# Ledger of designs, part 12: designed miniproteins, single chains, continued (4)

Each design is a single chain, and the fold is of that chain. pLDDT is the mean over its residues in the fold that is shown.

## One batch from the design tools (miniprotein)

Design m12414
Fold by ESMFold2-Fast:
Structure m12414 (fold): chain A 90 residues (1-90)
Amino acid sequence: DELVRAYREALEGAVAGLLASGEISEEEVARARAGDPEARGRVLELAARVLGADEELVEEARRLGRELPWEEAVEEVARRLAERALEEAA
């Protein structure tokens, strides 16, 4: 899905922006990618918030980050962001 791919790229961009602002550290992102559930949850929570997700979707991103490996969590958060965008367009 092209829209899911766009949100996956947007999430990676949001993480880069958070690193540049100092809200997250390179060490925290490395821990998130290596399997730390707390780091994954926090990084994805903040990235979803940067992309304008509502509080329900931000909480969902944190939960998915805690439960899933990094690549699966990013994919699922991107999918939910895409679904929400389509619902708002309908």
Scores: mean pLDDT 84

Design m12415
Fold by ESMFold2-Fast:
Structure m12415 (fold): chain A 107 residues (1-107)
Amino acid sequence: DAARRAALQAEGEALLEAAEAEARRRGWALAVGEATREADGKVYTARVVAYTDDPSKLELLREAAEALARLMVASGGEALALAAPAQELMAEAGAEAVAVQVERDIA
């Protein structure tokens, strides 16, 4: 199943790259968010590429991408507290996103 995990990660990375390329081709604004959490001998990393067709919302888009990345690595009550703010920021930015979460063991 390590091979299946590697394949899914590669697919996710390809989707992120494709989303960035498409946004750039269309002249859309884009922002990248990243968050990391360590728990139970594992590192959880989320990478988010968020984009909008309204470049005037770039700063809001950056906040939305980071909020979504933090939400993706969060758990329990923290995830519940972060969900509505992240969704609101995405909606206000007029944003779409492609995101990948990766788990790795701490060596």
Scores: mean pLDDT 77

Design m12416
Fold by ESMFold2-Fast:
Structure m12416 (fold): chain A 57 residues (1-57)
Amino acid sequence: MEEAQKYLQKAEEYLKQGDYEKALKYAGEAVELGDPEIQKKAAEIARQAVKEIKEKE
């Protein structure tokens, strides 16, 4: 659905900006709303965001 794609795009943008908390939030919403392919991409972004957050802590 278009909503899931928008959340996926926002997650990618925040990840690029270094806002990993927001990237994780929007990736989670994309997983909730998305088709299997979108869920896979969103899960990868979420995993990367979590990794970056843990490295910062």
Scores: mean pLDDT 79

Design m12417
Fold by ESMFold2-Fast:
Structure m12417 (fold): chain A 75 residues (1-75)
Amino acid sequence: SVGETMAEILVRRAEQRDVEGLRAMAKTAENMGDKEAAELLRKAAEYVAQGDIEKAKELARKAGEELGKFFEKRL
């Protein structure tokens, strides 16, 4: 599913400590109107910056799932 694919991509970014990639996706989600995914991605980026990769991965997964739901509603 779109949500599963997005979750996998975002979790990988957290694993790779890609703070800029997570922040860029948060801005994209905000611009699209998915405020929930944007907030989750900002928190994931913060946890990556703090070195808490496991929390960052958890939040990145949730963000991917929320983005999937957002896309399903919009088609």
Scores: mean pLDDT 84

Design m12418
Fold by ESMFold2-Fast:
Structure m12418 (fold): chain A 58 residues (1-58)
Amino acid sequence: SAEEKVLALLQAMPGRRFSVRELARLTGLSQATVSRALRRLVAEGRAVRHPDGRYGLP
């Protein structure tokens, strides 16, 4: 799934923060698909949105 692809990338680089655009480029998914996946991962406590608008692991 898109959530699994996004989460796997975050887990591969646990110290890094990514923009939606960066995650879309790296996963090959659209920005809209990545945004929906990130929203779900954040709601599940599996990702964090930082004040700069970037995403990473908790």
Scores: mean pLDDT 86

Design m12419
Fold by ESMFold2-Fast:
Structure m12419 (fold): chain A 69 residues (1-69)
Amino acid sequence: GELRKKLLELIGEILDLIGDLLDLKRELKKAEEEGDEEKVEEIKKEIEKLEEELEKLRKELKELEEKLK
């Protein structure tokens, strides 16, 4: 029964991370439009870090899905 709870929790973490990425991508666009190169560089680094974390969570999700099949 616990595998379903872990799956839902992991999906929740992935969705939260996607939300954070979308927010950062919006901030990136605004910073680019404002010509703030320092902020653009900082946001790009944050996006890269979150994309790496998202990929790790997606791999964990795939492993859990295979255990449920």
Scores: mean pLDDT 84

Design m12420
Fold by ESMFold2-Fast:
Structure m12420 (fold): chain A 80 residues (1-80)
Amino acid sequence: MSIREEYLKKAEEVAEKIREAYRLMVEDPDQGRKALEEAYKEARELIREAFSADPDIGAEVMRLIGKATREARAEAERLK
């Protein structure tokens, strides 16, 4: 597996955690908020690591996580 493939795989895992955290916020707002804080911390760390390894990979990771966050937030707002 290439460095790019490794980071994109990790980005997808973090994106899934963000989506799950937003879904949890509908059922249990306190647990959802904690899960989202942890997911965002992982996202920030991953983005920093990716940019340090390769700026192009970092940009791809940031774009993927950003898109997932926007989609998850929109879905959660619709469920209110």
Scores: mean pLDDT 84

Design m12422
Fold by ESMFold2-Fast:
Structure m12422 (fold): chain A 74 residues (1-74)
Amino acid sequence: MSLYELLSELIPEISVAELRRLDRARREKSMSPEELQLAALLGRKLNELLENDPEKAEELARAIAEEERRRRLG
């Protein structure tokens, strides 16, 4: 499962397409107001997940660590 698929399953209010859009905007260093609002929503939902379901938050942390390792190596 990709990080985007896991994030979308854990935070169903944000789609895989929206997560990919945010990642693209971040890489291009150009974020629209809509993308900034979506990034703020993602941050709030991640905080809610940490408070309500720490086990799923741990699974997400592992997926983030794997994605960071992948980006560092390639």
Scores: mean pLDDT 74

Design m12423
Fold by ESMFold2-Fast:
Structure m12423 (fold): chain A 57 residues (1-57)
Amino acid sequence: MKKALEEVEKILEENKPKLSEEQYKRIKEEGERLADSGDEEFAIETTKRLVEKALKE
């Protein structure tokens, strides 16, 4: 697995108990899609931002 995909999955797993099923699914799909695009730093940062936003709502 690419390092960006590993980091995205790690962020999601660590926060899974705090997220709804819909939030988890949406963030996972977006983060993995971005990681596949080739901008690994953007994918990781976007995943962190989406998780942080979801946790504040």
Scores: mean pLDDT 77

Design m12424
Fold by ESMFold2-Fast:
Structure m12424 (fold): chain A 58 residues (1-58)
Amino acid sequence: SAGAGAAAASAAGNAAAGQMGAREIKLDGHDPELAERAAEAARAGDFATAAEYLRQAG
């Protein structure tokens, strides 16, 4: 992960799209605690951290 800027741009787009359906989207078989941490990070505007938590959850 040498290019955090590129990852942040991708995470921002994904977070924006997911936010509209975030409450409807459920992680089946993933760790709900990590999913909640990811949602909290995304709401705080830390999309890079949110994406990382989601990746760890799956």
Scores: mean pLDDT 63

Design m12425
Fold by ESMFold2-Fast:
Structure m12425 (fold): chain A 74 residues (1-74)
Amino acid sequence: SMEEKTKEILEEFDKKVKGVLMRYLAGEISVEEAEKELKKIYEETKKKNPELPEEVLKQMEKSIERLIEQLRKE
């Protein structure tokens, strides 16, 4: 179903985002590199899943923007 597919997409998105944050916390990537990778994850997820509801895409975008703001404040 569309609902089950949306859930799987969100879980994969969250997993990729956590991967970037873990690499940042381990000192493997800079703030600038983490920001670039987070934006890339969003754009690739959007491109790969054009059928995603606009509301879901907006929630993902806001999540990425919030994380980038937090990284920039450190």
Scores: mean pLDDT 84

Design m12426
Fold by ESMFold2-Fast:
Structure m12426 (fold): chain A 57 residues (1-57)
Amino acid sequence: GEAEELARLHRQAEGALEAARLLGVPEAIKLAEQALKSTDPAEVRRLLLQAGRVLGV
């Protein structure tokens, strides 16, 4: 369901946040933190895509 999809996306956002912190990329850290605070799966996907682009993945 939508709640399971959001939980899955939040797990991906947690991974992106850890990677961004390890690499020291402030822009990616902010994007991943915003994804974790969002309850809209579409917004979380958009923020994760942007974080990935900033991290070069």
Scores: mean pLDDT 85

Design m12427
Fold by ESMFold2-Fast:
Structure m12427 (fold): chain A 64 residues (1-64)
Amino acid sequence: SMAELHVRTAEALIEMAKLYKEAGDEETAKFYIEQAKRHLEAAERLGADPSVVEELRKKIEEIE
């Protein structure tokens, strides 16, 4: 589904953000986090599982 594709895209973007933050590139990490948030917002509107969306939002908070 489109909701599932947005969730998977957000997961990939969160992992990229984590790698860039660990490498010391805060600006690039922030860019990927912003993109991940947009995909999670779209997934939520398209009926993605709320528990999955909440888990990924918590992962974003860990990086921020």
Scores: mean pLDDT 88

Design m12428
Fold by ESMFold2-Fast:
Structure m12428 (fold): chain A 96 residues (1-96)
Amino acid sequence: LLEKMAAVSPEQRAALDRAIRLLLEATKDLKDVKIQMTAVGGVLRAVGNLLEGDLDGAIETVRATSEKVAELAPPDKQDEIRRAGEEAVRLLEQAK
């Protein structure tokens, strides 16, 4: 566990933290429990991927989570959520 955590750079941890904040911010006004649970579940999975040293898996989890959340969101919020997901993915890609 500690050896896998040591493989994660401070830059990758900071990128994931910012990616998580972007996704949570985009969904904060959505009081739908299913949307909130989907976002939180995706965040926990992405953290799990990164703790295993799997940055590519974390990126794919963030991408898949933002798309699922967008599909569940009202139409007027879908573009905002997709853009937040794209920015989150970009931050993680830059941390490679």
Scores: mean pLDDT 77

Design m12429
Fold by ESMFold2-Fast:
Structure m12429 (fold): chain A 78 residues (1-78)
Amino acid sequence: MPPELLELLKELEKRTEEVIKEILETGDPKKAEELKKEIEKLKELAKKVLPPEKLEPFEKFLEELKEKLEKAVEEVKK
C-alpha cells in the first residue's frame, strides 16, 4: 500500500473514533454524515491508485469504519 494512502487511512480511522465519541456524548449525528462523505472520497481515490488485490481489503476496512459510524448514529436515534 502506498505510504500516503496508509497515512490518510490512519487519520480517517482516528477521526472516525473521535466523531463516534462526540456523537455518543452530544446525540448529534451531523458529523457522521460529513465523515461518511470523506470515507467515500478516499474509497474513490483508492480505486484509482490501488491494484484490485490491495483495493479489496482497503475497501473492507473503509466499510468497517462506515459501519461503526452507522451503529453510533443508530444508538443515539433510540
Scores: mean pLDDT 78

Design m12430
Fold by ESMFold2-Fast:
Structure m12430 (fold): chain A 84 residues (1-84)
Amino acid sequence: NEELKKKAEEIIEESEELIKEAEELSKEPRAKELAEKAIELAKRAIELAEEAIKTGDEKKLLEAEIELGLAKISLGVAKLILSK
């Protein structure tokens, strides 16, 4: 399914960009724990998206979307803490 592959590739790309940003924020002591959590969640999103491409499993794609969503929340909170 080309549509599933496209969505999974978009999740991988967005997750990689998030990891890059979170790695920079993890250098700040106040944001380190949340930034590291965002990295962990985004890495899981990549693994699940890659599995979705390999198997065609739409449930794995949904799991990848959820993990990326949680990573975005964690990174967002880290950014909010640093704004103080």
Scores: mean pLDDT 88

Design m12431
Fold by ESMFold2-Fast:
Structure m12431 (fold): chain A 89 residues (1-89)
Amino acid sequence: MEKARELAEEALRDAERAIELARDEKANLADAIAAALLAIGARFLAELAKELGEKEGDEEAIELAEKAIEKAEEAIRLALEKLKELDEK
């Protein structure tokens, strides 16, 4: 019970962590790659949480999962921008 919400909350935390890592001025290429991978993983978990929420009829879990998807997509964009900025050589 509430597994969809739990996964959505985890995905949201992972997405927020990826954003934090991508925003770090001290982040090197390895950090930017790690942020991108974490963000992609967060999006996968959020999409899974949405699917489970739909199967369980949990509208709150679906809303939370959709928010996590949006945050994960933002994290992916920020990580890719950071990678582009670092790969100027």
Scores: mean pLDDT 83

Design m12432
Fold by ESMFold2-Fast:
Structure m12432 (fold): chain A 80 residues (1-80)
Amino acid sequence: SLTEEARELLRRAEELLKKAEEALKKGKLEEAEKYAEEARRLAMEAMRLAEEAGDKELLLRAIGLVLRAIGILFDVELLK
């Protein structure tokens, strides 16, 4: 189902965000950027699927992960 696909994408995005945060803490800016970009991509796809499914809760969760990924990317740019 679209809902199950979106949930799996959100789970993967969350794991990538954790890796991005760990890379940031270690000063590995290029790794942090790559993980955050991939997390953003997956969360945006989950957002699309949640919209198609009409699942407002899942859509808000996806938006939250997109914003979190953007925040990490801004931190990377500030530390370059």
Scores: mean pLDDT 90

Design m12433
Fold by ESMFold2-Fast:
Structure m12433 (fold): chain A 82 residues (1-82)
Amino acid sequence: GMIIRSRHGSGVAELDTETGKLVAKAGDYTLEEKVDLSNPKKVALKAIGYKLRGIGYELDGDQKKADLYLAAGDALFKYLEL
């Protein structure tokens, strides 16, 4: 299995492609979930959702939460790159 790593600002995310476990951290914030990697369309929708949420936090001035969600979305987009 391959570990995909992404970084955005203070945010770092790791996706375990064998288990689907996604962990993102930015400062004291942690996001952890199991992603269903068997359906690329669902992975793409989740990646888009995380990027949109990250942009929303940037607009609100919450840069740490923005970095968390943007890093998580970037890890999922890297998985979708062939």
Scores: mean pLDDT 89

Design m12434
Fold by ESMFold2-Fast:
Structure m12434 (fold): chain A 78 residues (1-78)
Amino acid sequence: LTKAILNVEAAREQARAAGHPEIVELLDKAIESIKNGNYDEAIKYLREAIEQAEKAGLDRIVQNVRAALTAVEKEKAS
């Protein structure tokens, strides 16, 4: 899960630098959910962040959030 948190933190910093506080808030909620073991909530927030980033054309943020989503889904399946 350390890898998932690092990917979300990278995406969060990119979203902040790009001026998208709405995406930052979703990623903060995803980090909190991962830390609390609430993987279903984390997946929900990560998917919402991907949708917002796609609408804004932020391809690098989409890539980092998708990497985090994959890591959380693998952890949930274990």
Scores: mean pLDDT 85

Design m12435
Fold by ESMFold2-Fast:
Structure m12435 (fold): chain A 103 residues (1-103)
Amino acid sequence: SMLREELERALERLGEKDPTFDESLREEVLETALKIAELAGYSFSPIALVAVASFLVQNGIKLDEVDEEIKRLLEGYIRRLEHEGVISEEEKEQALELLEILS
């Protein structure tokens, strides 16, 4: 799958730059990112998808458990990634927009 290959490259980029990333969770993050992509109609960047999926998986949060409290924590994580130069301003905006679809 072209999307899976793009998500794998985005996750590699995220893992290389984010010291909090646990590589043992790689496959679960990719599977979660694919599920988010399906829910979002495949309209978001691979890095936005893997950033959101990575946070959820690393914190043991399922997609159906995402509420306003989890969205606030996710927003904090996304803003931290942009502040640390892991993702761009544009990728941050896409990830924040993606959070509105997860409700």
Scores: mean pLDDT 81

Design m12436
Fold by ESMFold2-Fast:
Structure m12436 (fold): chain A 65 residues (1-65)
Amino acid sequence: SAALERMRELAEELIEAVKNGDWERAEELERELVRLILLHPSEELVEIGNEAGKEIRKILEEKAK
């Protein structure tokens, strides 16, 4: 599915933006991810979003130290 491929690309770019401290790009990518889920509601898209969120949380916890 093109939506699944795009969701994975957006999730990877979001994680990279957070790692690099590019908060403006991270916010833009998060909005695109949410929009994609709303346009293509599926458990697979939600799962990709949840996994990206877990990775981001780990990065933010490490940066807060």
Scores: mean pLDDT 82

Design m12437
Fold by ESMFold2-Fast:
Structure m12437 (fold): chain A 102 residues (1-102)
Amino acid sequence: MQRLLDHLRTTLLQAYEGKLSPEQQRQEARRLYELLLEAGANLSESEQEFVDGLVALLQLLPDDPEWVLRTLKGWLSRILPPELVPLVEALLDEIGAEIAAA
């Protein structure tokens, strides 16, 4: 679990700061997919569809962080085991507060 939370935090903050190239965004999205599967997430889409969707959200994050984080929160809450949902929601709320303060 901690690896998933740490990776999600780092990826979102780096994407917001414009520090990730499109290729790096795809690499980080693939890593997140692996960590979600390890955490027991119920992923209905293919890896490619997941990566494409997440990269699109990462690209929008600097322009509309509130919408992107809300969309991710809803998406992750649907796929994660119920016991992990509060941890991910708390992390996304923390990231949103950090971005709003910057």
Scores: mean pLDDT 83

Design m12438
Fold by ESMFold2-Fast:
Structure m12438 (fold): chain A 89 residues (1-89)
Amino acid sequence: KIEELKKEIEELEKKIEEIEKKIEEKKKELEKLKKEKEKLEKEGASKEKIEEIEKKIKELELEIDILEGLLGIYRGIKKILEKKLEKLE
């Protein structure tokens, strides 16, 4: 059972790394969209174009928030499993 816990911790570590990578990628995309919005506003682009990019920004911010929440859950589970492992060793 100790070896099972170690494997579960390793699998959670990999999931955490994958989520962290996805958050990084989405944050870079978000920065790009924010810069694009600023450029469109300065150039006097149509309200429709600005609203479209604002919608994309909000959707991406929501996706990041969901992933950060999931990351917190997995980190919490990992910490609980690590404490269980310490009690068994």
Scores: mean pLDDT 85

Design m12439
Fold by ESMFold2-Fast:
Structure m12439 (fold): chain A 96 residues (1-96)
Amino acid sequence: MLELSEEVLKEDLENFRKALPAYREDIDAMEAAVASGDPAALRQALNRAIALKIDLEYGLYVAEKLGDEETAKEFRELSERVDKVIDAIDQALAAA
């Protein structure tokens, strides 16, 4: 576990809360790419999904450390959506 000060965690959490709408838009775009079946769009969506998953996992860690259950729930739901996108892309690319 990372040993970060509470002040750093609070600042990170506020930044993550502000980024939530952008994360939702990115996931919506990834889900649209999965629906398109275009291999180029799928590969681009996969790279974005992997990067976003790292951010969401850290955001969840920060929210849980600070006891922000509402934000933690949001990050869990978004992380689950990203995992489903990654799985769907991997299956589609493997079948091609």
Scores: mean pLDDT 83

Design m12440
Fold by ESMFold2-Fast:
Structure m12440 (fold): chain A 91 residues (1-91)
Amino acid sequence: SKLDELKEKAKKTLEEADELIKELKELKKESDKEDAEKLEKEIKKIEELKKKLEEVIENSEDEKEIMEALIELEVEIGMARIYISVLKKEK
């Protein structure tokens, strides 16, 4: 069903978020204080959106609610990846 497809996509996005959080944490260890603070805020935001999506897919059958939580996490993952790319181009 469309709902089952959304929940499956959500689970894959949650796994992607976990991998990204690990990458951000490693990058934070190698960063200066200013970049480390920005990375910490990004980690917390992704963890918050991840938890929200986990709660929605467990407790909701509302396709719109699942889609909104999924999109919010996907957008934040995309933004974080751009930021990582910028940082990796700097010394």
Scores: mean pLDDT 85

Design m12441
Fold by ESMFold2-Fast:
Structure m12441 (fold): chain A 60 residues (1-60)
Amino acid sequence: SQERVREAFSTLSPEERHRLAEAIDAGDEEAMKPIVEEVAEKAGVSQSAASRTLREMLGG
């Protein structure tokens, strides 16, 4: 769920969160991938679900 993704995101380091925000802003899917994988595993969701929620949270 979106709630689990948000919680998983909050456990990331400040550096990881900053890199993810930059990658989303740049449309750099390769740079997003390792962080999306980590969030998906922590949240217990698919990478597609994690990616979608993270883009919604950080893309504005």
Scores: mean pLDDT 82

Design m12442
Fold by ESMFold2-Fast:
Structure m12442 (fold): chain A 60 residues (1-60)
Amino acid sequence: SKEEVEELKKLKEEFEKELEKLTAEYLANKNDKAKQAEIMKEMEKLKEEYDKKAEEIEKK
């Protein structure tokens, strides 16, 4: 449906914005390896949540 397409588009836009923020934060902390590792874990979790939500919308 058109609603599913719009939901997926919004979800992708939100995901890309959050990922961009985390990427900028990662680069800002290039001399703090512990902080970079933490941010990488947040990026991975964000990707997993995005994939789950996208699949749920598609399975409707």
Scores: mean pLDDT 83

Design m12443
Fold by ESMFold2-Fast:
Structure m12443 (fold): chain A 63 residues (1-63)
Amino acid sequence: MLEELGKEYGVPQEHVDVIAKLGVSESVMRGLLGATRDLPLEQVEDIVDRIKNGEQVHFEPAL
C-alpha cells in the first residue's frame, strides 16, 4: 500500500495516488514524490498527465 510513502514524504494520500497512476517503479515514484512534495495537487496532476503523454518535465527546487 502507498500510505507509507505519503507518511515518509509528508504529503496527502491523494498526492501519492496521483503519482501512482503512472505505474512507474517505486524508485521513480519516490523521486517524483520528493520533487513534487511542496506543490499543490493540481500542479502534480498536470505533471503526471504531461509525463503520461511522453513530455519532459522540469522540477523547480522547493522553497
Scores: mean pLDDT 71

Design m12444
Fold by ESMFold2-Fast:
Structure m12444 (fold): chain A 84 residues (1-84)
Amino acid sequence: SMAEKIRELYREAAERVAGVDPQGAAILRELADTPPTSATEVIASVMILVGLAEELRLQGHEEAADFVLETARKILKLFDEAEK
């Protein structure tokens, strides 16, 4: 299901950032437990991911920031494909 795919994307992102941003990883795990099911929820979760990525980049963790942004893109793609 879309929810299961989104949950896995959040979990992968959490594992990726856990070593450099434990608080960001905790937020990503919470998002995995409550995956978005509406356009509004998808937009809200993507904004959280964009904010986390920007903070990671400002702290010099560019690879982790890029991974979080790619996670946001994958979530948007999954939602767009489900809406067709």
Scores: mean pLDDT 82

Design m12445
Fold by ESMFold2-Fast:
Structure m12445 (fold): chain A 63 residues (1-63)
Amino acid sequence: MAEEYEKRIKENPNDAEAWLKLGEAYYERGDFEKAIEAYKKAIQLDPSNGKAAKLLGEVLEKL
């Protein structure tokens, strides 16, 4: 659930995994704009994370 990952991020804003999971949760809900924001933050915190970059590409195809 998105709210669970939002709580994790509030406690630790640098949790790249929580940002990735939050993006996935928004994507599953069809909230593509919020998913994009979360994936961009995950990439910013961990630029070597190929999964976040791949998922960002996938959500951009929906727009």
Scores: mean pLDDT 80

Design m12446
Fold by ESMFold2-Fast:
Structure m12446 (fold): chain A 68 residues (1-68)
Amino acid sequence: EEFVKKAEEAEKQGNYEEAVRYYIQAGDTAYKNGDYEKALEYYLRAANLPASTPEVVQKKLEVIKKLK
């Protein structure tokens, strides 16, 4: 998706803060579409970056609740 491509490009450029932002947006889009598996994948990518925030951890946990 569009946000995933932007996140990957930002990550390649070392712009981890921007990459986290785009992965969160990609995860939010997947979550709204009911695609909790994809949402979890994108939030996990954001969580594993050096600029990860408490927000992405919270979003990851909410998705995990939906998968149970």
Scores: mean pLDDT 79

Design m12447
Fold by ESMFold2-Fast:
Structure m12447 (fold): chain A 41 residues (1-41)
Amino acid sequence: MEKEKEIYELLQKAMEAYRKGDFDKATEYIKKANELALEAA
């Protein structure tokens, strides 16, 4: 399953958005990564 890879990719996007000052976008990516992590468990 590719969920592990997708989680890391979403976290990287969140970090990039955070560095750009787009906190709303960063939070959205973090939430999505967290949901995928819960589904993978």
Scores: mean pLDDT 79

Design m12448
Fold by ESMFold2-Fast:
Structure m12448 (fold): chain A 65 residues (1-65)
Amino acid sequence: MELVREIAEELARLRAADSEEERNAHGARLVRAVNEAIKEKGGPESQDALTELVNELIAEARALL
């Protein structure tokens, strides 16, 4: 739950960023949070499973916004 909220917050910051430096910084944090959330849910068995996990995390994050 906390990681999904963190993903939502970093997505909002990334979209609100006015500079490429800010976008890169928030983008890096977003990638880190997504990777950490994927590890918490267990390692994917395939690329399809990984894609599905990423889509689920983004959908959950958007639902919090």
Scores: mean pLDDT 70

Design m12449
Fold by ESMFold2-Fast:
Structure m12449 (fold): chain A 71 residues (1-71)
Amino acid sequence: SLEELLEIVDRVAEKRGWAPEDREHLRRQVERLYELKQAGAPEEWLDRQLALIAEVGGFSEEEVEKMRELL
């Protein structure tokens, strides 16, 4: 669910000491990605967007895999 996705974002942001504005920006990007998934965006495109979000956020491979499953 979106709530579970955002919980991962919040945990990563807290663990890595992100500023509140950077956390909020990342949350909005993940929310948008989820909305686009629900609207039927291509899986290949969604995977590329998730990879970019993960790179910016410093997500581990395990965290990215869990996010992919929740999308």
Scores: mean pLDDT 81

Design m12450
Fold by ESMFold2-Fast:
Structure m12450 (fold): chain A 67 residues (1-67)
Amino acid sequence: GVSNAEAHARIKALEAELAKDPNNAEAWRELGVAHAERGDLAGARLAYEAALSLDPNNEEARANLAK
């Protein structure tokens, strides 16, 4: 598994990318994964819902919401 510090750095990088392009569904999905790896299930859910809103055919985001 990734370290907490590594997941935190990835979240910061993805948030910076999303500040420039909030319509990047893949970045939202990756943000959801990083939050889930930190045990922040609420943050993960919000990010996956954002990804699915931008790309309704995103099977990974949809699967992670449905479990």
Scores: mean pLDDT 77

